# Designs tried in a protein design run: designed miniproteins, single chains. Part 73

Each design is a single chain, and the fold is of that chain. pLDDT is the mean over its residues in the fold that is shown.

## One batch from the design tools (miniprotein)

Design m2543
Fold by ESMFold2-Fast:
Structure m2543 (fold): chain A 103 residues (1-103)
Amino acid sequence: TSRVRLLIEMARGYLAQGKFEEAVKLADLAIEEAKRQNAPLSLLGEAYYVRGQAYFGLGKYDEAIKDYEKAIELFKQSGNTKGYERAQKALEEARKAKEEADA
């Protein structure tokens, strides 16, 4: 829906500013709205992807990994190959960051 897309775009705006906590809050709202409205799976995938990026920015790698895995599943189900590839790359980066942080 247009509201879900707006919330995702606002979350991306906060990501660009390094305002990761605000980005998480907006992405949470986007996910809730998308589920409530049965939004397209690709759009729900975008919301999870953006929340994953925000968690990654906060150093919350376990949360980022879970969100990227969910985004990958949703992009795969919706046939969004570009979203799938983007989320796979982000997942690899988050796994590497977690390994380095746990060292």
Scores: mean pLDDT 90

Design m2544
Fold by ESMFold2-Fast:
Structure m2544 (fold): chain A 69 residues (1-69)
Amino acid sequence: IEELKEKILSLDPKTFKEAVKELLEKGSKEDVIEVETELSVKLLKLIVNGELDSEEAKLIQEALELLQK
């Protein structure tokens, strides 16, 4: 589970979608909430820095959308 969280938080475009799927399958609701919280904090920092249109911000938003479905 921790490896899946790390893969999602690394925002590697090749692996994060599979890691999200595996986390939703194998992880608890608490594991999902932890990852959502970490991604939300990262996104907030990008917004504060004026980097909302960055590739990183795009990947975070995509990951959050996948986790909430």
Scores: mean pLDDT 76

Design m2545
Fold by ESMFold2-Fast:
Structure m2545 (fold): chain A 80 residues (1-80)
Amino acid sequence: DEEARREVERALEETREHGKKLVKEIGKVDPKKAKEWEEVLESTLKMLRRRFEAGEPASRVIAQLEAVRDALERIKNDVL
């Protein structure tokens, strides 16, 4: 489904952009932790894209991307 693929790609890009902004905020307090979370973010985004390609429903992949975004926001708040 091309429409589902486009929705997943958009959610991946939105999550990556949001995650990078949050990692930048973490980096103001702890640059080492920011680097670790940047690597986790990139690996997680790549894994979720592969899971979608492997047949996982778009709705579940998008929900997991939203959960990643929420997790990064919580980490930022804990560091600040």
Scores: mean pLDDT 81

Design m2546
Fold by ESMFold2-Fast:
Structure m2546 (fold): chain A 70 residues (1-70)
Amino acid sequence: MDRELVLELAEFLEELAEKIKSENPNNKKLQEQAEKLLKMAEILRKIAEENPEMSVAEAVQEAERKLKEE
């Protein structure tokens, strides 16, 4: 049901990651954090497209599980 909210969250994370990368190009830790935000956003977008009936909480939980693997 909250497909629009999941997509909005993904867009927010993508914007945040781009800002971190552009402002901190030589900081490896911040670059790694930005990469994780981009991965989370990508996972959230895929979840929203494949499971439009999934809640925001469930989508975030699945994204966190995938990030835990790496």
Scores: mean pLDDT 78

Design m2547
Fold by ESMFold2-Fast:
Structure m2547 (fold): chain A 64 residues (1-64)
Amino acid sequence: LEEELKELKERAEAIRDRLTPQQRASLDLLIKAGEQALKEGNKEEVEDIIRSLRAFLRLSERRR
């Protein structure tokens, strides 16, 4: 979970400059929530956030 969140965070940072301000705010909130859930040991919350981040990145990667 921690390594997965870290990888998703790095991938998100790589595309950050291509996002709208609103998308960046949503991304920042998801990353913050994931880090807090990880510190609290809430595995279910971390998994939900990882799923949300993957969906977000998938939408961004649909560009071809």
Scores: mean pLDDT 76

Design m2548
Fold by ESMFold2-Fast:
Formats: sequence, structure tokens, C-alpha cells
Structure m2548 (fold): chain A 86 residues (1-86)
Amino acid sequence: EEEARRELEEVREEKLEELERLIAEAQKYPGAAASGRQIAEEALRGVEEAERTMSPEEAKEYAEKVLTSAAEAIRGLIASAEARAA
């Protein structure tokens, strides 16, 4: 239980840093940063709810999935903005 909680926090910290870097990069493109922040906020809210309602092991799996999907979505926003700028 404690081990799973620690792993969840590590996943959250690593993914948060990644999301912040992606949002910073998205600031180069109109609208992309705002959309990226919304995606990150929704994902983090989901992780917080999972921590309250699920077992630590289940919450960790959910967090990995949701935060990874959020990062992919933000990368997609950046790629689309770059294509429009080119």
C-alpha cells in the first residue's frame, strides 16, 4: 500500500514536469497553451479523484494512463499549431 502510494506520487511528479514543459512549448502558438492547460487540469483532477476513490495500485495505473494521454494530446496540439504556422 505505502509502496504503491509512493509510486503514484513519483508518476505524478514526473508527468507533471513533462506537462509543464509541454505547456511552456505550446505558449509559442496562439490558443495551444490555453488548451494544453485545460487538458492538464482535467487529467490532474481525474488523478486526484482516483486517489480518493480507488486503491493506491489502481490509482497509480489510472494516473499513468491519464497523464500519458494528456501529454500526447498536448503534443498533438503543438504539432497541429506548427503545421498551421508553416
Scores: mean pLDDT 80

Design m2549
Fold by ESMFold2-Fast:
Structure m2549 (fold): chain A 76 residues (1-76)
Amino acid sequence: KLIEELREKIKEIIELSLEAEKHPNPEEMQKKIDELTAEIVDILDEISKTYKWSGDELRKLVEKIAKEVLEELKKK
């Protein structure tokens, strides 16, 4: 559940970042990115506490998810 929520938030941030330059209101898009970043930090803290994962494990998880999301977006 938490890992799925993390993946969705990372995907949303990446999609918003790619759209930010094309959006009529880039400041609103940046605000949404900042809000999602805060949510990701909260989710990572909960994962660390719930699963007793190390910082290295969390870093590898985020890197893996970001890579998978970028590959998915390239195929679309």
Scores: mean pLDDT 76

Design m2550
Fold by ESMFold2-Fast:
Structure m2550 (fold): chain A 99 residues (1-99)
Amino acid sequence: NIEEKIEKLIELAEELEEKGKDDPLIVNFAKIAKELAELIKKYLENPNEELKLEIEIKLGILQIILGVMKLLAEKGVVDPELVELAEEIVELAEELLSL
């Protein structure tokens, strides 16, 4: 169920934004994740190369931020639970793009 996966992506992003609300890096990740969900929805309704490129760029940005979040968690600066949520968001987005 593609629609359920998109809704789950949005729910995870909102949970991450609330739990990480005092961290601008986490808040920005969540905002980009929500934008990515909207782009994926548009792409599935009307597939085109421009939307595909925008999606790939947004996913790439999320992967970079996730890498930074993982490093910061190792330093005790970011809660590992927030990293787990961010990883689930990236995995779900990658799964949606494989459909």
Scores: mean pLDDT 88

Design m2551
Fold by ESMFold2-Fast:
Structure m2551 (fold): chain A 100 residues (1-100)
Amino acid sequence: SRELLFLQLHLIAVGGGALVLRTAAPEYIPELAAALAAELERLKELLEELGLLSEEEREELEEVIARVRATRTREEAEAAAEALEELLRKLNERVKKAIS
């Protein structure tokens, strides 16, 4: 229950981070991307603790974290945000099934 609440709070933070990354001024992209990557690392740890990550999903999440962390330009930010949004869509469906 409390662990699922923490998971939902991290999903909100990461989703909000993706939106912010899409609209950020170019000079702030690297700093915002670094902050988002750190939040994604925390989300990964929580998902691992809850047993909600398959090996394939872990690899996908690690690839998205690496992409976000490397993000410096507007084009990279849009691509990173899109990849993150697709991953969050999959994770939300998995969480929904786990609590149903």
Scores: mean pLDDT 83

Design m2552
Fold by ESMFold2-Fast:
Structure m2552 (fold): chain A 118 residues (1-118)
Amino acid sequence: LSSLYKPGEELELVARAVRLYDKIESDETLLEAIQAVLKKLVEHGLLPEDTDIEALARRALVSLRSAREFSKLGLPKITDEEEAAAFVRFVARIAGVQELPEDLLKELTKIVLEKLGL
């Protein structure tokens, strides 16, 4: 799958992140999950210590709302863990972090699932 779909990876990532957004009724809960991801990125030195976490989190939430139409593209059903991992990668990209260490991605995915009650 990954070797064949590299040109579409960005659209698939956005669509999966939007699916997680659509499952959650509370923008406040999503904002808390986004802030938790951003704080961990700062703690791991992937973002500057002076990063405006609240402003970046609000920008990521607005980007998810704007991308909501991608959830309607009839993508295959995936696990909540895969949607949460896509959500973490999406938030990281909005913050300017293109690649995450695999261990950090797994940890942040767990934090998002816990924050969202999934």
Scores: mean pLDDT 71

Design m2553
Fold by ESMFold2-Fast:
Structure m2553 (fold): chain A 71 residues (1-71)
Amino acid sequence: LEERARALMERLRRAIAERAPRAEIEALVDEIARLTAETLAAERPELSPAEIEALAEALRAQLLAQADAAL
C-alpha cells in the first residue's frame, strides 16, 4: 500500500511539473484519496466511515491546493 501510494504521489508530482490538464491532476488526486480511505479503513478500525471520508476529502483539498500553488 505505501509503495502504491508513493507511486501515485510520484505520478501526481510529474503531472504537476509537466503542467498536465487539470482533469488528469484531479483524477490522480481522487485515486490517492481513495487509496488513503481504503488504507485508513483497514489499519484504523477506531475511525468511523465519516471520519475516514473527512480525512480523505481534506487530503484531496490539500493536494489540489498544492497543484494550484505550483502553477
Scores: mean pLDDT 79

Design m2554
Fold by ESMFold2-Fast:
Structure m2554 (fold): chain A 57 residues (1-57)
Amino acid sequence: GPARARELARILGVSVATAETIEATVAGKSRDEAVALLRSLGASEEQARRAAALLLA
């Protein structure tokens, strides 16, 4: 939802629109797959871990 997309945008330092695209892209993925995808987009290990935890809650 919008609140989760805004928090994801804060964690990753991206726009809300980019965060919504990331949320849709990781839907149905495992935690490890989500972390790997986020790392490939330039997120740090800590950012990827926090973002994956938020997305998979």
Scores: mean pLDDT 81

Design m2555
Fold by ESMFold2-Fast:
Structure m2555 (fold): chain A 113 residues (1-113)
Amino acid sequence: SKIEEYKERLKEAVLKDRVSPAEYLGLLVIRVGVEMGLSREEALRLAAKVLYILSKGSGFSPEQIAEINSLSEKELKVLKEAWFEANADPRVTPEGVELSEEEKKEFKELLGL
């Protein structure tokens, strides 16, 4: 399925020196989702849904992504928190984000790598 494809893309993303802005948002959705009480699998599935929609075009808001994916209220709150964190990060450029070694370790643990 497309969700399984985008779960694998997120796992591959943390092995790269630089992740795209959409991949970075997906990784933040996993971290924020787990912090807000989603299981790792629920958070990874949500991140995969978000990354899939962002692969179709730029400029989608969290509310538009939620409508397209029929996200729950809790999933929308996770997405909004991750989205605000990504947009507040001064390292984010159109070319992507270079993750620190500490961030790579954290995301690998969240992804079961």
Scores: mean pLDDT 83

Design m2556
Fold by ESMFold2-Fast:
Structure m2556 (fold): chain A 104 residues (1-104)
Amino acid sequence: SVEERLKKYEEKLKELIEKNGSADDLAFTYLEIAAQYVLLNEFDKAIEALKKAMELVPDIAPERLPVFAVEARSIAIFAENLGFTDVAKAARELSEAIREALKK
């Protein structure tokens, strides 16, 4: 279920923080958490997870940035199609941060 996937990603996030995991793994985990919260209509929590992923963008390996851009855009399109305007805006802001990182 969506709730079971969310719980697994939250547990993974806790382990990554405790073990000083990579920015890549942390950012990917936050994106997956955001996607699960969108499916649960928990929009404020989805937005917070997207903001946490955005904070990590400067530390993501350049070769991984295109994958994160695709995933962020997928969340934005899904949220827009469902009318979740604030979530779509947060996902677009993440996509813009990734685009700026790719220029450096």
Scores: mean pLDDT 85

Design m2557
Fold by ESMFold2-Fast:
Structure m2557 (fold): chain A 84 residues (1-84)
Amino acid sequence: MELVEKTAELVKEALLAAGVPEEKAEEIAEEVKKLAEEALKEYGELAARAMLLGAAAYLYRALGDEEKAEEYRRKAEELYQELE
């Protein structure tokens, strides 16, 4: 699932931008990827995608990209509404 890989990549980028060493950033990104794969299995594709889009929104905000953070937050909100 491309979104799982992209979210893990964004986590790594956010951690590196925050001054976390590359080795530790890789470790955390791998953990996030595992959690995303677990969510996909447990909640299904739509719910997992909503969670990953929400995570990406928070990561973009941490990186200082408020515009992308708002965009991804809206995408996550739309999918959460669809799950209701």
Scores: mean pLDDT 73

Design m2558
Fold by ESMFold2-Fast:
Structure m2558 (fold): chain A 69 residues (1-69)
Amino acid sequence: SSMDEVMTLTLISAGKYSLEEVKAMSPAERRDEYIKLLREQGYSEEEIKKLFDTMRKIDEFIEELKKKG
């Protein structure tokens, strides 16, 4: 999903983990580490929720486009 790609790239770009370490994580572990990183950067729980809600809507929109093509 687009969100998993964003989480993976963000964790690597922040210098928290290597690509190999992030790929070894389960999707749930990547989500937890990404949320932890956002909290460390000063994001509120509401902002984090809105980010995930937005990415879910983007994924739904992409799937609708696939059904029409």
Scores: mean pLDDT 80

Design m2559
Fold by ESMFold2-Fast:
Structure m2559 (fold): chain A 62 residues (1-62)
Amino acid sequence: SSELQKLERKISILKFRIIALKTEKQLAQKQGNSDAAKQAEQEIKELEKELSKLEKELEKLK
């Protein structure tokens, strides 16, 4: 369905963003930038919460 395709696209984009932020967090930690690492961690947590929500919605459509 069009709903399924839209949801799959959102999940893919969100997974990509999480990977990018995890890379940013690791780089910040390696550079000793604790503020940047903390901000990245907070953003990752918010995106992981949204991802979990979307994945549950996807399972309901299968």
Scores: mean pLDDT 87

Design m2560
Fold by ESMFold2-Fast:
Structure m2560 (fold): chain A 82 residues (1-82)
Amino acid sequence: SALEELKEELERLLARVRAEATSEPVSQEIGKKLKELLDKIEKEFPELKELVDRLGAAASHASDELARELVEELERLIKKYL
C-alpha cells in the first residue's frame, strides 16, 4: 500500500539522517521548509505521526547539505504519495 511504501521510505531517511546528523542546528530557512513538508505528510497520513516527529527531531541538527537533500527527498515523496 502507499502507506506501507511511504513508511519504509521515511524509515530509510530517518536512519540516514541519524547516521549523518551533527551537533549544530539546521538553518532557520531550511528548518521551516522541512517542517512544512513533514506537516503535509502527517496531515495526509496521521498514522505516521510518530515517525514524522522522530525524523523532524533528527533533522533539526542536520548539516545544511543533508537538510537540503532531505527537502528534495520529502518533496519527491509528497509528489508520489500525496
Scores: mean pLDDT 83

Design m2561
Fold by ESMFold2-Fast:
Structure m2561 (fold): chain A 79 residues (1-79)
Amino acid sequence: SLLDEAEAHRARITDPAARAHIDGAIRFLRELADSASAAELRWELRELERERQKHADDPETAAALDAIIAAVRRRIAEK
């Protein structure tokens, strides 16, 4: 799954701040995304896309964020 892919990349992230951000995003998707409105999911998507731009040179953080972004986009499409 996309979340399993994100967790695999998360395990290789060395920056603790980036890892904490990824952990928060995975938790949001697992625990809150089902109850979130389309507007809340779109706000989260924009924040994740901004964070992704900051990590263009960090392949593991970038790959984890790409998987999370794909998962959020899928959840928006299901609303």
Scores: mean pLDDT 82

Design m2562
Fold by ESMFold2-Fast:
Structure m2562 (fold): chain A 73 residues (1-73)
Amino acid sequence: PGGVHRIINSGNYSENQRQVLLKVIDQGGGVDDLYEVEKVLNDPNATEEQLREISEKFNIPLSLLRKAWKEAQ
């Protein structure tokens, strides 16, 4: 847990992106889940459906995911 939190805190992320990644960990997500979520948030071609799937899986507000995605563009 500490190692993963350190990576998130030292990464070049927006505040909303950090909040999303921390919520993934809080909901029981592992390193593979963080990688997939980060990949979607940094993808300019990510679909609304992909954001909804992440929202449902990790109980993250869709509005927060949209803000995090927009900040990454």
Scores: mean pLDDT 77

Design m2563
Fold by ESMFold2-Fast:
Structure m2563 (fold): chain A 90 residues (1-90)
Amino acid sequence: MKSTSEPVEELIRVAISLLEGAIEALKKGDVVRAQMLLLAAIEDLESTGREELKEAIELAKKALKAAMAGNLEEAIRYAEEAIKKLKELL
């Protein structure tokens, strides 16, 4: 019996938390913190190798690229879409 959450489910919950933190950082204009949180979420999700996470990973990568380009509103939009996709998997 796995008495802890499924490893993938736990990683999804952590990734959602990281993405929510990134959105708050973007809303404050803290682009460096947002980039760090987005990268952490992407790395955690990619480490799973799960196909069902590919769309959320792609959206998170788009958010990171937008944040790096200074397109903060676009970065927030992609991060919110990634969270929505991840929540659909829980």
Scores: mean pLDDT 81

Design m2564
Fold by ESMFold2-Fast:
Structure m2564 (fold): chain A 75 residues (1-75)
Amino acid sequence: SFLDLAFEYLKAGNYVGAGRALIQAAKLEIQALGQPGEATRVFLQTFGEEIANNLRALGEEDLAKELEQLIAQTA
């Protein structure tokens, strides 16, 4: 799954890969279910800020903003 892929990228220190996979997981679940699933929501709340901060540090401003918006939707 994209959520499993996000976790593998995060463990490897690949924040771009982690952010992209996490965003994709959330988007697919929103399209299918109207909201992120519980596991995706927990992942967003637990690691989302760390991933977003590292994306900004890497110059990935658009990815960071998209991820931050998804985090806000799960608060």
Scores: mean pLDDT 86

Design m2565
Fold by ESMFold2-Fast:
Structure m2565 (fold): chain A 65 residues (1-65)
Amino acid sequence: DIEKAYWEALVRMAASSVGARVRIEERDGELHYTLEVETEEGYKEAVAIAKSLEKAGGPKLEVRL
């Protein structure tokens, strides 16, 4: 699926820009993305990126500290 591959690439690039680790889990045929960060500053940046991607029509992202 081209659209899934596109969003996965964007999520991975965005996560790298803020030092977050990406976890991808498949549930009932849907991909669930989690961004894992080590600092509160990284958490704020990851939350902002997650909201921007969701607003652009991307997948819903969880952010964990």
Scores: mean pLDDT 79

Design m2566
Fold by ESMFold2-Fast:
Structure m2566 (fold): chain A 75 residues (1-75)
Amino acid sequence: SELEEKLKTLPDVVKVGVTGEGVYALSKLLQEKGYLPESAISDVFDETQKQALIDLGLGDESGVPLVALLTLLAP
C-alpha cells in the first residue's frame, strides 16, 4: 500500500528529529486511530508522537522500531 511504502522510508529506529513524508503519514495514521490530536500532525517526529507510540507499547525513550510501527497497518 502507499502508506506502507511511505512508512518504509523511515529508519530502522525512528528517533525524535527524524523528518519527512513517512513521519507525516505516521502522525496522520495515529490521529485517524485516535492516538494523536490533529494539532500534533507533523512531518517532524517529536516528543508527542514518540510518547503516543510508547503508550501503545511500540517503543521506548531511545526510539521506536520500524517493525513495530508497521503493526499499525493491521486492520
Scores: mean pLDDT 84

Design m2567
Fold by ESMFold2-Fast:
Structure m2567 (fold): chain A 81 residues (1-81)
Amino acid sequence: SEAERAEREQLARELGKKALDLLSQMIRAAKEDLEKAREYAEEAAHLIGLGTQKRTGDEEIGRRTEEKARAYLERLLESLA
């Protein structure tokens, strides 16, 4: 239904906003506490994957997106070390 689509889109937007906040915290922590920065990165990647799953309706695409996001963020943190 249209209501179900609107609800899924709203949930995806909310997950995206939370992920953005976690990414900001990750960048701030990266200079002072790499372990904490990695925790924020893992949480952000998970929310990015969930948001993709909600938007697409595809759990596999969501899971692959989470894996790619996590790998990308880990590489980013290594480059900031």
Scores: mean pLDDT 85

Design m2568
Fold by ESMFold2-Fast:
Structure m2568 (fold): chain A 93 residues (1-93)
Amino acid sequence: SDIDDSLVEMYGAVIRTAVERGSFNKKDLEEQIKEAAKRAEELGRPDLAKEIEEEGKKLIEAIEKGDVEGAYREAREFGRLLIEVDKLAREKA
């Protein structure tokens, strides 16, 4: 949806700005990845949990390399997975 696309773009822009400014907290992102993967697994989607872990690792790698455009692209993919987890959590609540 247009709203989901806007949220993904906002997340990508936030990560891009953090990388450009050198103001990135790796531990916070690692915890976010772990939490999202755990939520997906608890919701009966171990496949989604694996995708979250894989995309999260790619995002961290892009950030560590200082690849601003790569980090932006990977942040958008990771953001899409976070939205999918949130939708599943709401449907199963």
Scores: mean pLDDT 84

Design m2569
Fold by ESMFold2-Fast:
Structure m2569 (fold): chain A 91 residues (1-91)
Amino acid sequence: MEELRELLEKIEERLEELRREFEENRENLTPEEAAAIEAAIRETEELLEKAREALEAGDLETAEKYLLLAQVHLIAAEAELYVALRKIKKA
């Protein structure tokens, strides 16, 4: 239980950091890049909400599943933003 709560908190902190960087750089992104990152952020938020609900219900297996899926979507969103930011630095 506690390890899953700690993981949830760490993913939430990373998501907030990603959102901040995304908002700071939104004007430098193409509409397609912005849409893809926003979609990945929303997907991560939905998965985190499902993980919270599972943790509150004591369903540790379901909570772990949603936390792992949230991490995958978060990593994908982070990668998309950082690739886009690298293109800006080269321009």
Scores: mean pLDDT 83

Design m2570
Fold by ESMFold2-Fast:
Structure m2570 (fold): chain A 61 residues (1-61)
Amino acid sequence: GPVSEEEARKTLEAARAAAEAGDKAAAGSMQHEGRYGVENAETEEARELAEEALRIGEEAL
């Protein structure tokens, strides 16, 4: 379904936590969630948060 700003922000926080912990499995999950958020964002702000989560998840892999 559509991804809200709150949901995108939680994904971004999880992506940052995974990167900080060096958790590649969690980073891969957040990369997937970030991609979904970019495609399904309800607002421009949600899309920007999802894009940042995707970027962090990809860099942490």
Scores: mean pLDDT 85

Design m2571
Fold by ESMFold2-Fast:
Structure m2571 (fold): chain A 89 residues (1-89)
Amino acid sequence: LTKEELEKLLEEFEKKTEELREEILKGPLSEEEAEEMTLKLAFYSTTAVLLRRILEEGYKLKGIYEEDGYLVITYEKDGKEHVHRLKLP
């Protein structure tokens, strides 16, 4: 994954985060709808924060893939591999 592809993915996740925030703020949701929107918001916003940190700190993104209902993000700093798992909504 190139830096340009990572930046585009970050923009997409940040846009989705803002869209979900706007939907939550638009008016009363049922408890089920509020829970679903909150889980989606947490997923997109947390992923966006991590991707931005990887870009800002200059970490090398090794991969982004789905495994067993999780989004798995692998990145490298100073030869050390880090793995972050986010449960898909």
Scores: mean pLDDT 80

Design m2572
Fold by ESMFold2-Fast:
Structure m2572 (fold): chain A 74 residues (1-74)
Amino acid sequence: SLVDQIREGLEKLANDPNVSDEALIAYALWEMREVVREHPELAEEVREAILEIAKKYLSPEQVAALEKRMEEIL
């Protein structure tokens, strides 16, 4: 599914030592914008998938900031 592809893409980036936290966040926000535009029916599922990955790899402060920025897209 598209949600699984996004989850796999984020996991791959999160585990890449050459990818910064900022780059991971930027990619997650880009995916969120694309999903809202092309597949709005999947927006909440993608938002939850992004937050699940973010909570595993980012600080609580970075997760809160990402969640707020995704709310601005939704």
Scores: mean pLDDT 86

Design m2573
Fold by ESMFold2-Fast:
Structure m2573 (fold): chain A 68 residues (1-68)
Amino acid sequence: MDELLAQIGEQLTQTYRALRDRDIPAAQQHAQKALELARKLGEDWVKQVQTALRLMSRRLGVDPELLA
């Protein structure tokens, strides 16, 4: 579990960096990987990752639906 959480954190960090750099395709790829890893942990983790992606994209002025 801790290994998967660390990997999710890394993918979320890469998503934030890509969004900051306006690289939407890269942000989508990392966001999808974070969600894939979260699905292995269960629905509550998927919901938490989706919330993080929405907050992150809104903070950087990107449409949050692009990462959904």
Scores: mean pLDDT 82

Design m2574
Fold by ESMFold2-Fast:
Structure m2574 (fold): chain A 77 residues (1-77)
Amino acid sequence: MSPEELEQILRDAAREVAETFGIDEEVALEALRRGYEAGLSVEEAEEIGRKALETKDPEEAGKLAAFAFGGYLAARS
């Protein structure tokens, strides 16, 4: 995956998370980048994603979902 392809994937994912959870797109993008850089396993990313679904605050849920997705993308590369 090229750096340009990764940036596009992260931006597309950030837009979808922002629209789904009603959060700022740049906040979602930052969470995705942090997740990607965190060195999570697939199992750790899935656990954080599950926690996002149980989170009642939309902003926190969106940040956790974005972070988990970023980590998942890195773990599967």
Scores: mean pLDDT 82

Design m2575
Fold by ESMFold2-Fast:
Structure m2575 (fold): chain A 100 residues (1-100)
Amino acid sequence: MKELEEIAKRLRQMAELLRRLAEEHRDNPEAAEALRRAAEYLEKAAEAAKKGDLEEAIEYIDKAIEALRRAAEADPSLRERVELLIAELEEIKKELEKLK
């Protein structure tokens, strides 16, 4: 479905952004590692969405959200960016649930 391709693209774009944020925050290893883990989960969510495995895609998005919360806890300067990213991911989850 076109909707799943668009969701997969959005998830991959967010993963790229998170990898860049991890490099920018490399002086805080705990935050950088959490951001990299979130990016890996979003890439897996994108692959699951592309395959039509909506349950698996949602599970990986939830894991990415948990990793993002860990990043903000390790580096409070990330809090506002993380809150916006989590809000976008929650919207993507809602879109995936409507496609079930």
Scores: mean pLDDT 88

Design m2576
Fold by ESMFold2-Fast:
Structure m2576 (fold): chain A 106 residues (1-106)
Amino acid sequence: SRFDQFLRNAIQNYNELRAKLEAAKTQQEVTDILIETQAHNAVYTMWLTQELKLNPNNVAAQQALSVNHATLSALDAAAADPDTMRERALASLDTHIANYQDILSS
């Protein structure tokens, strides 16, 4: 389905962001990747919001939107502390990817 393709694309993009974040060598690179991750989360949240306007009974899309809201909070917390930013951002991405995989397998 279109929704399944959305989840697969989001998982792929977040895995690519995770790899970039793990490979980052400077605080500036970590900060830039965090901002990119926040931007992707915002775009995906807008897509899910539009999907739910078209299909309000899509429970899986409601679950995915909830995951995105939790990710927003976690990334905002990561942005607040440069010393733990990479660790918190990686944990947030791992949780997001796992939750999207669970939705996709349901």
Scores: mean pLDDT 91

Design m2577
Fold by ESMFold2-Fast:
Structure m2577 (fold): chain A 104 residues (1-104)
Amino acid sequence: MEKEREYLKTVYKLSDEEIEELEELARILGVSMLTVFEALKYMEEHVLPLMKERQEAHPRMSKEEVLAFLEELKARIAADPSLSPEVKEAAIRILDAQEKQILE
């Protein structure tokens, strides 16, 4: 939506490049740009720090350990009552994409 683009640019001061990336992700996930932005912010604030801590503590994690940890993170997102169903779904799909990248 054109209004979502303007809102994100004005309120969150996102660059045109950042908005283009959100638009592409929203298209791929079949959700709004605002939903993707909210999911990415949640990931940055609550998920990525946990992933970093786990990687620093266990730099030689097996493929099975990585998969188990990602499933734990997905369960945590699914159980969070502060997130809308749409944001939960988007965040889980982002983790599914990360799973492919981490295991390569």
Scores: mean pLDDT 76

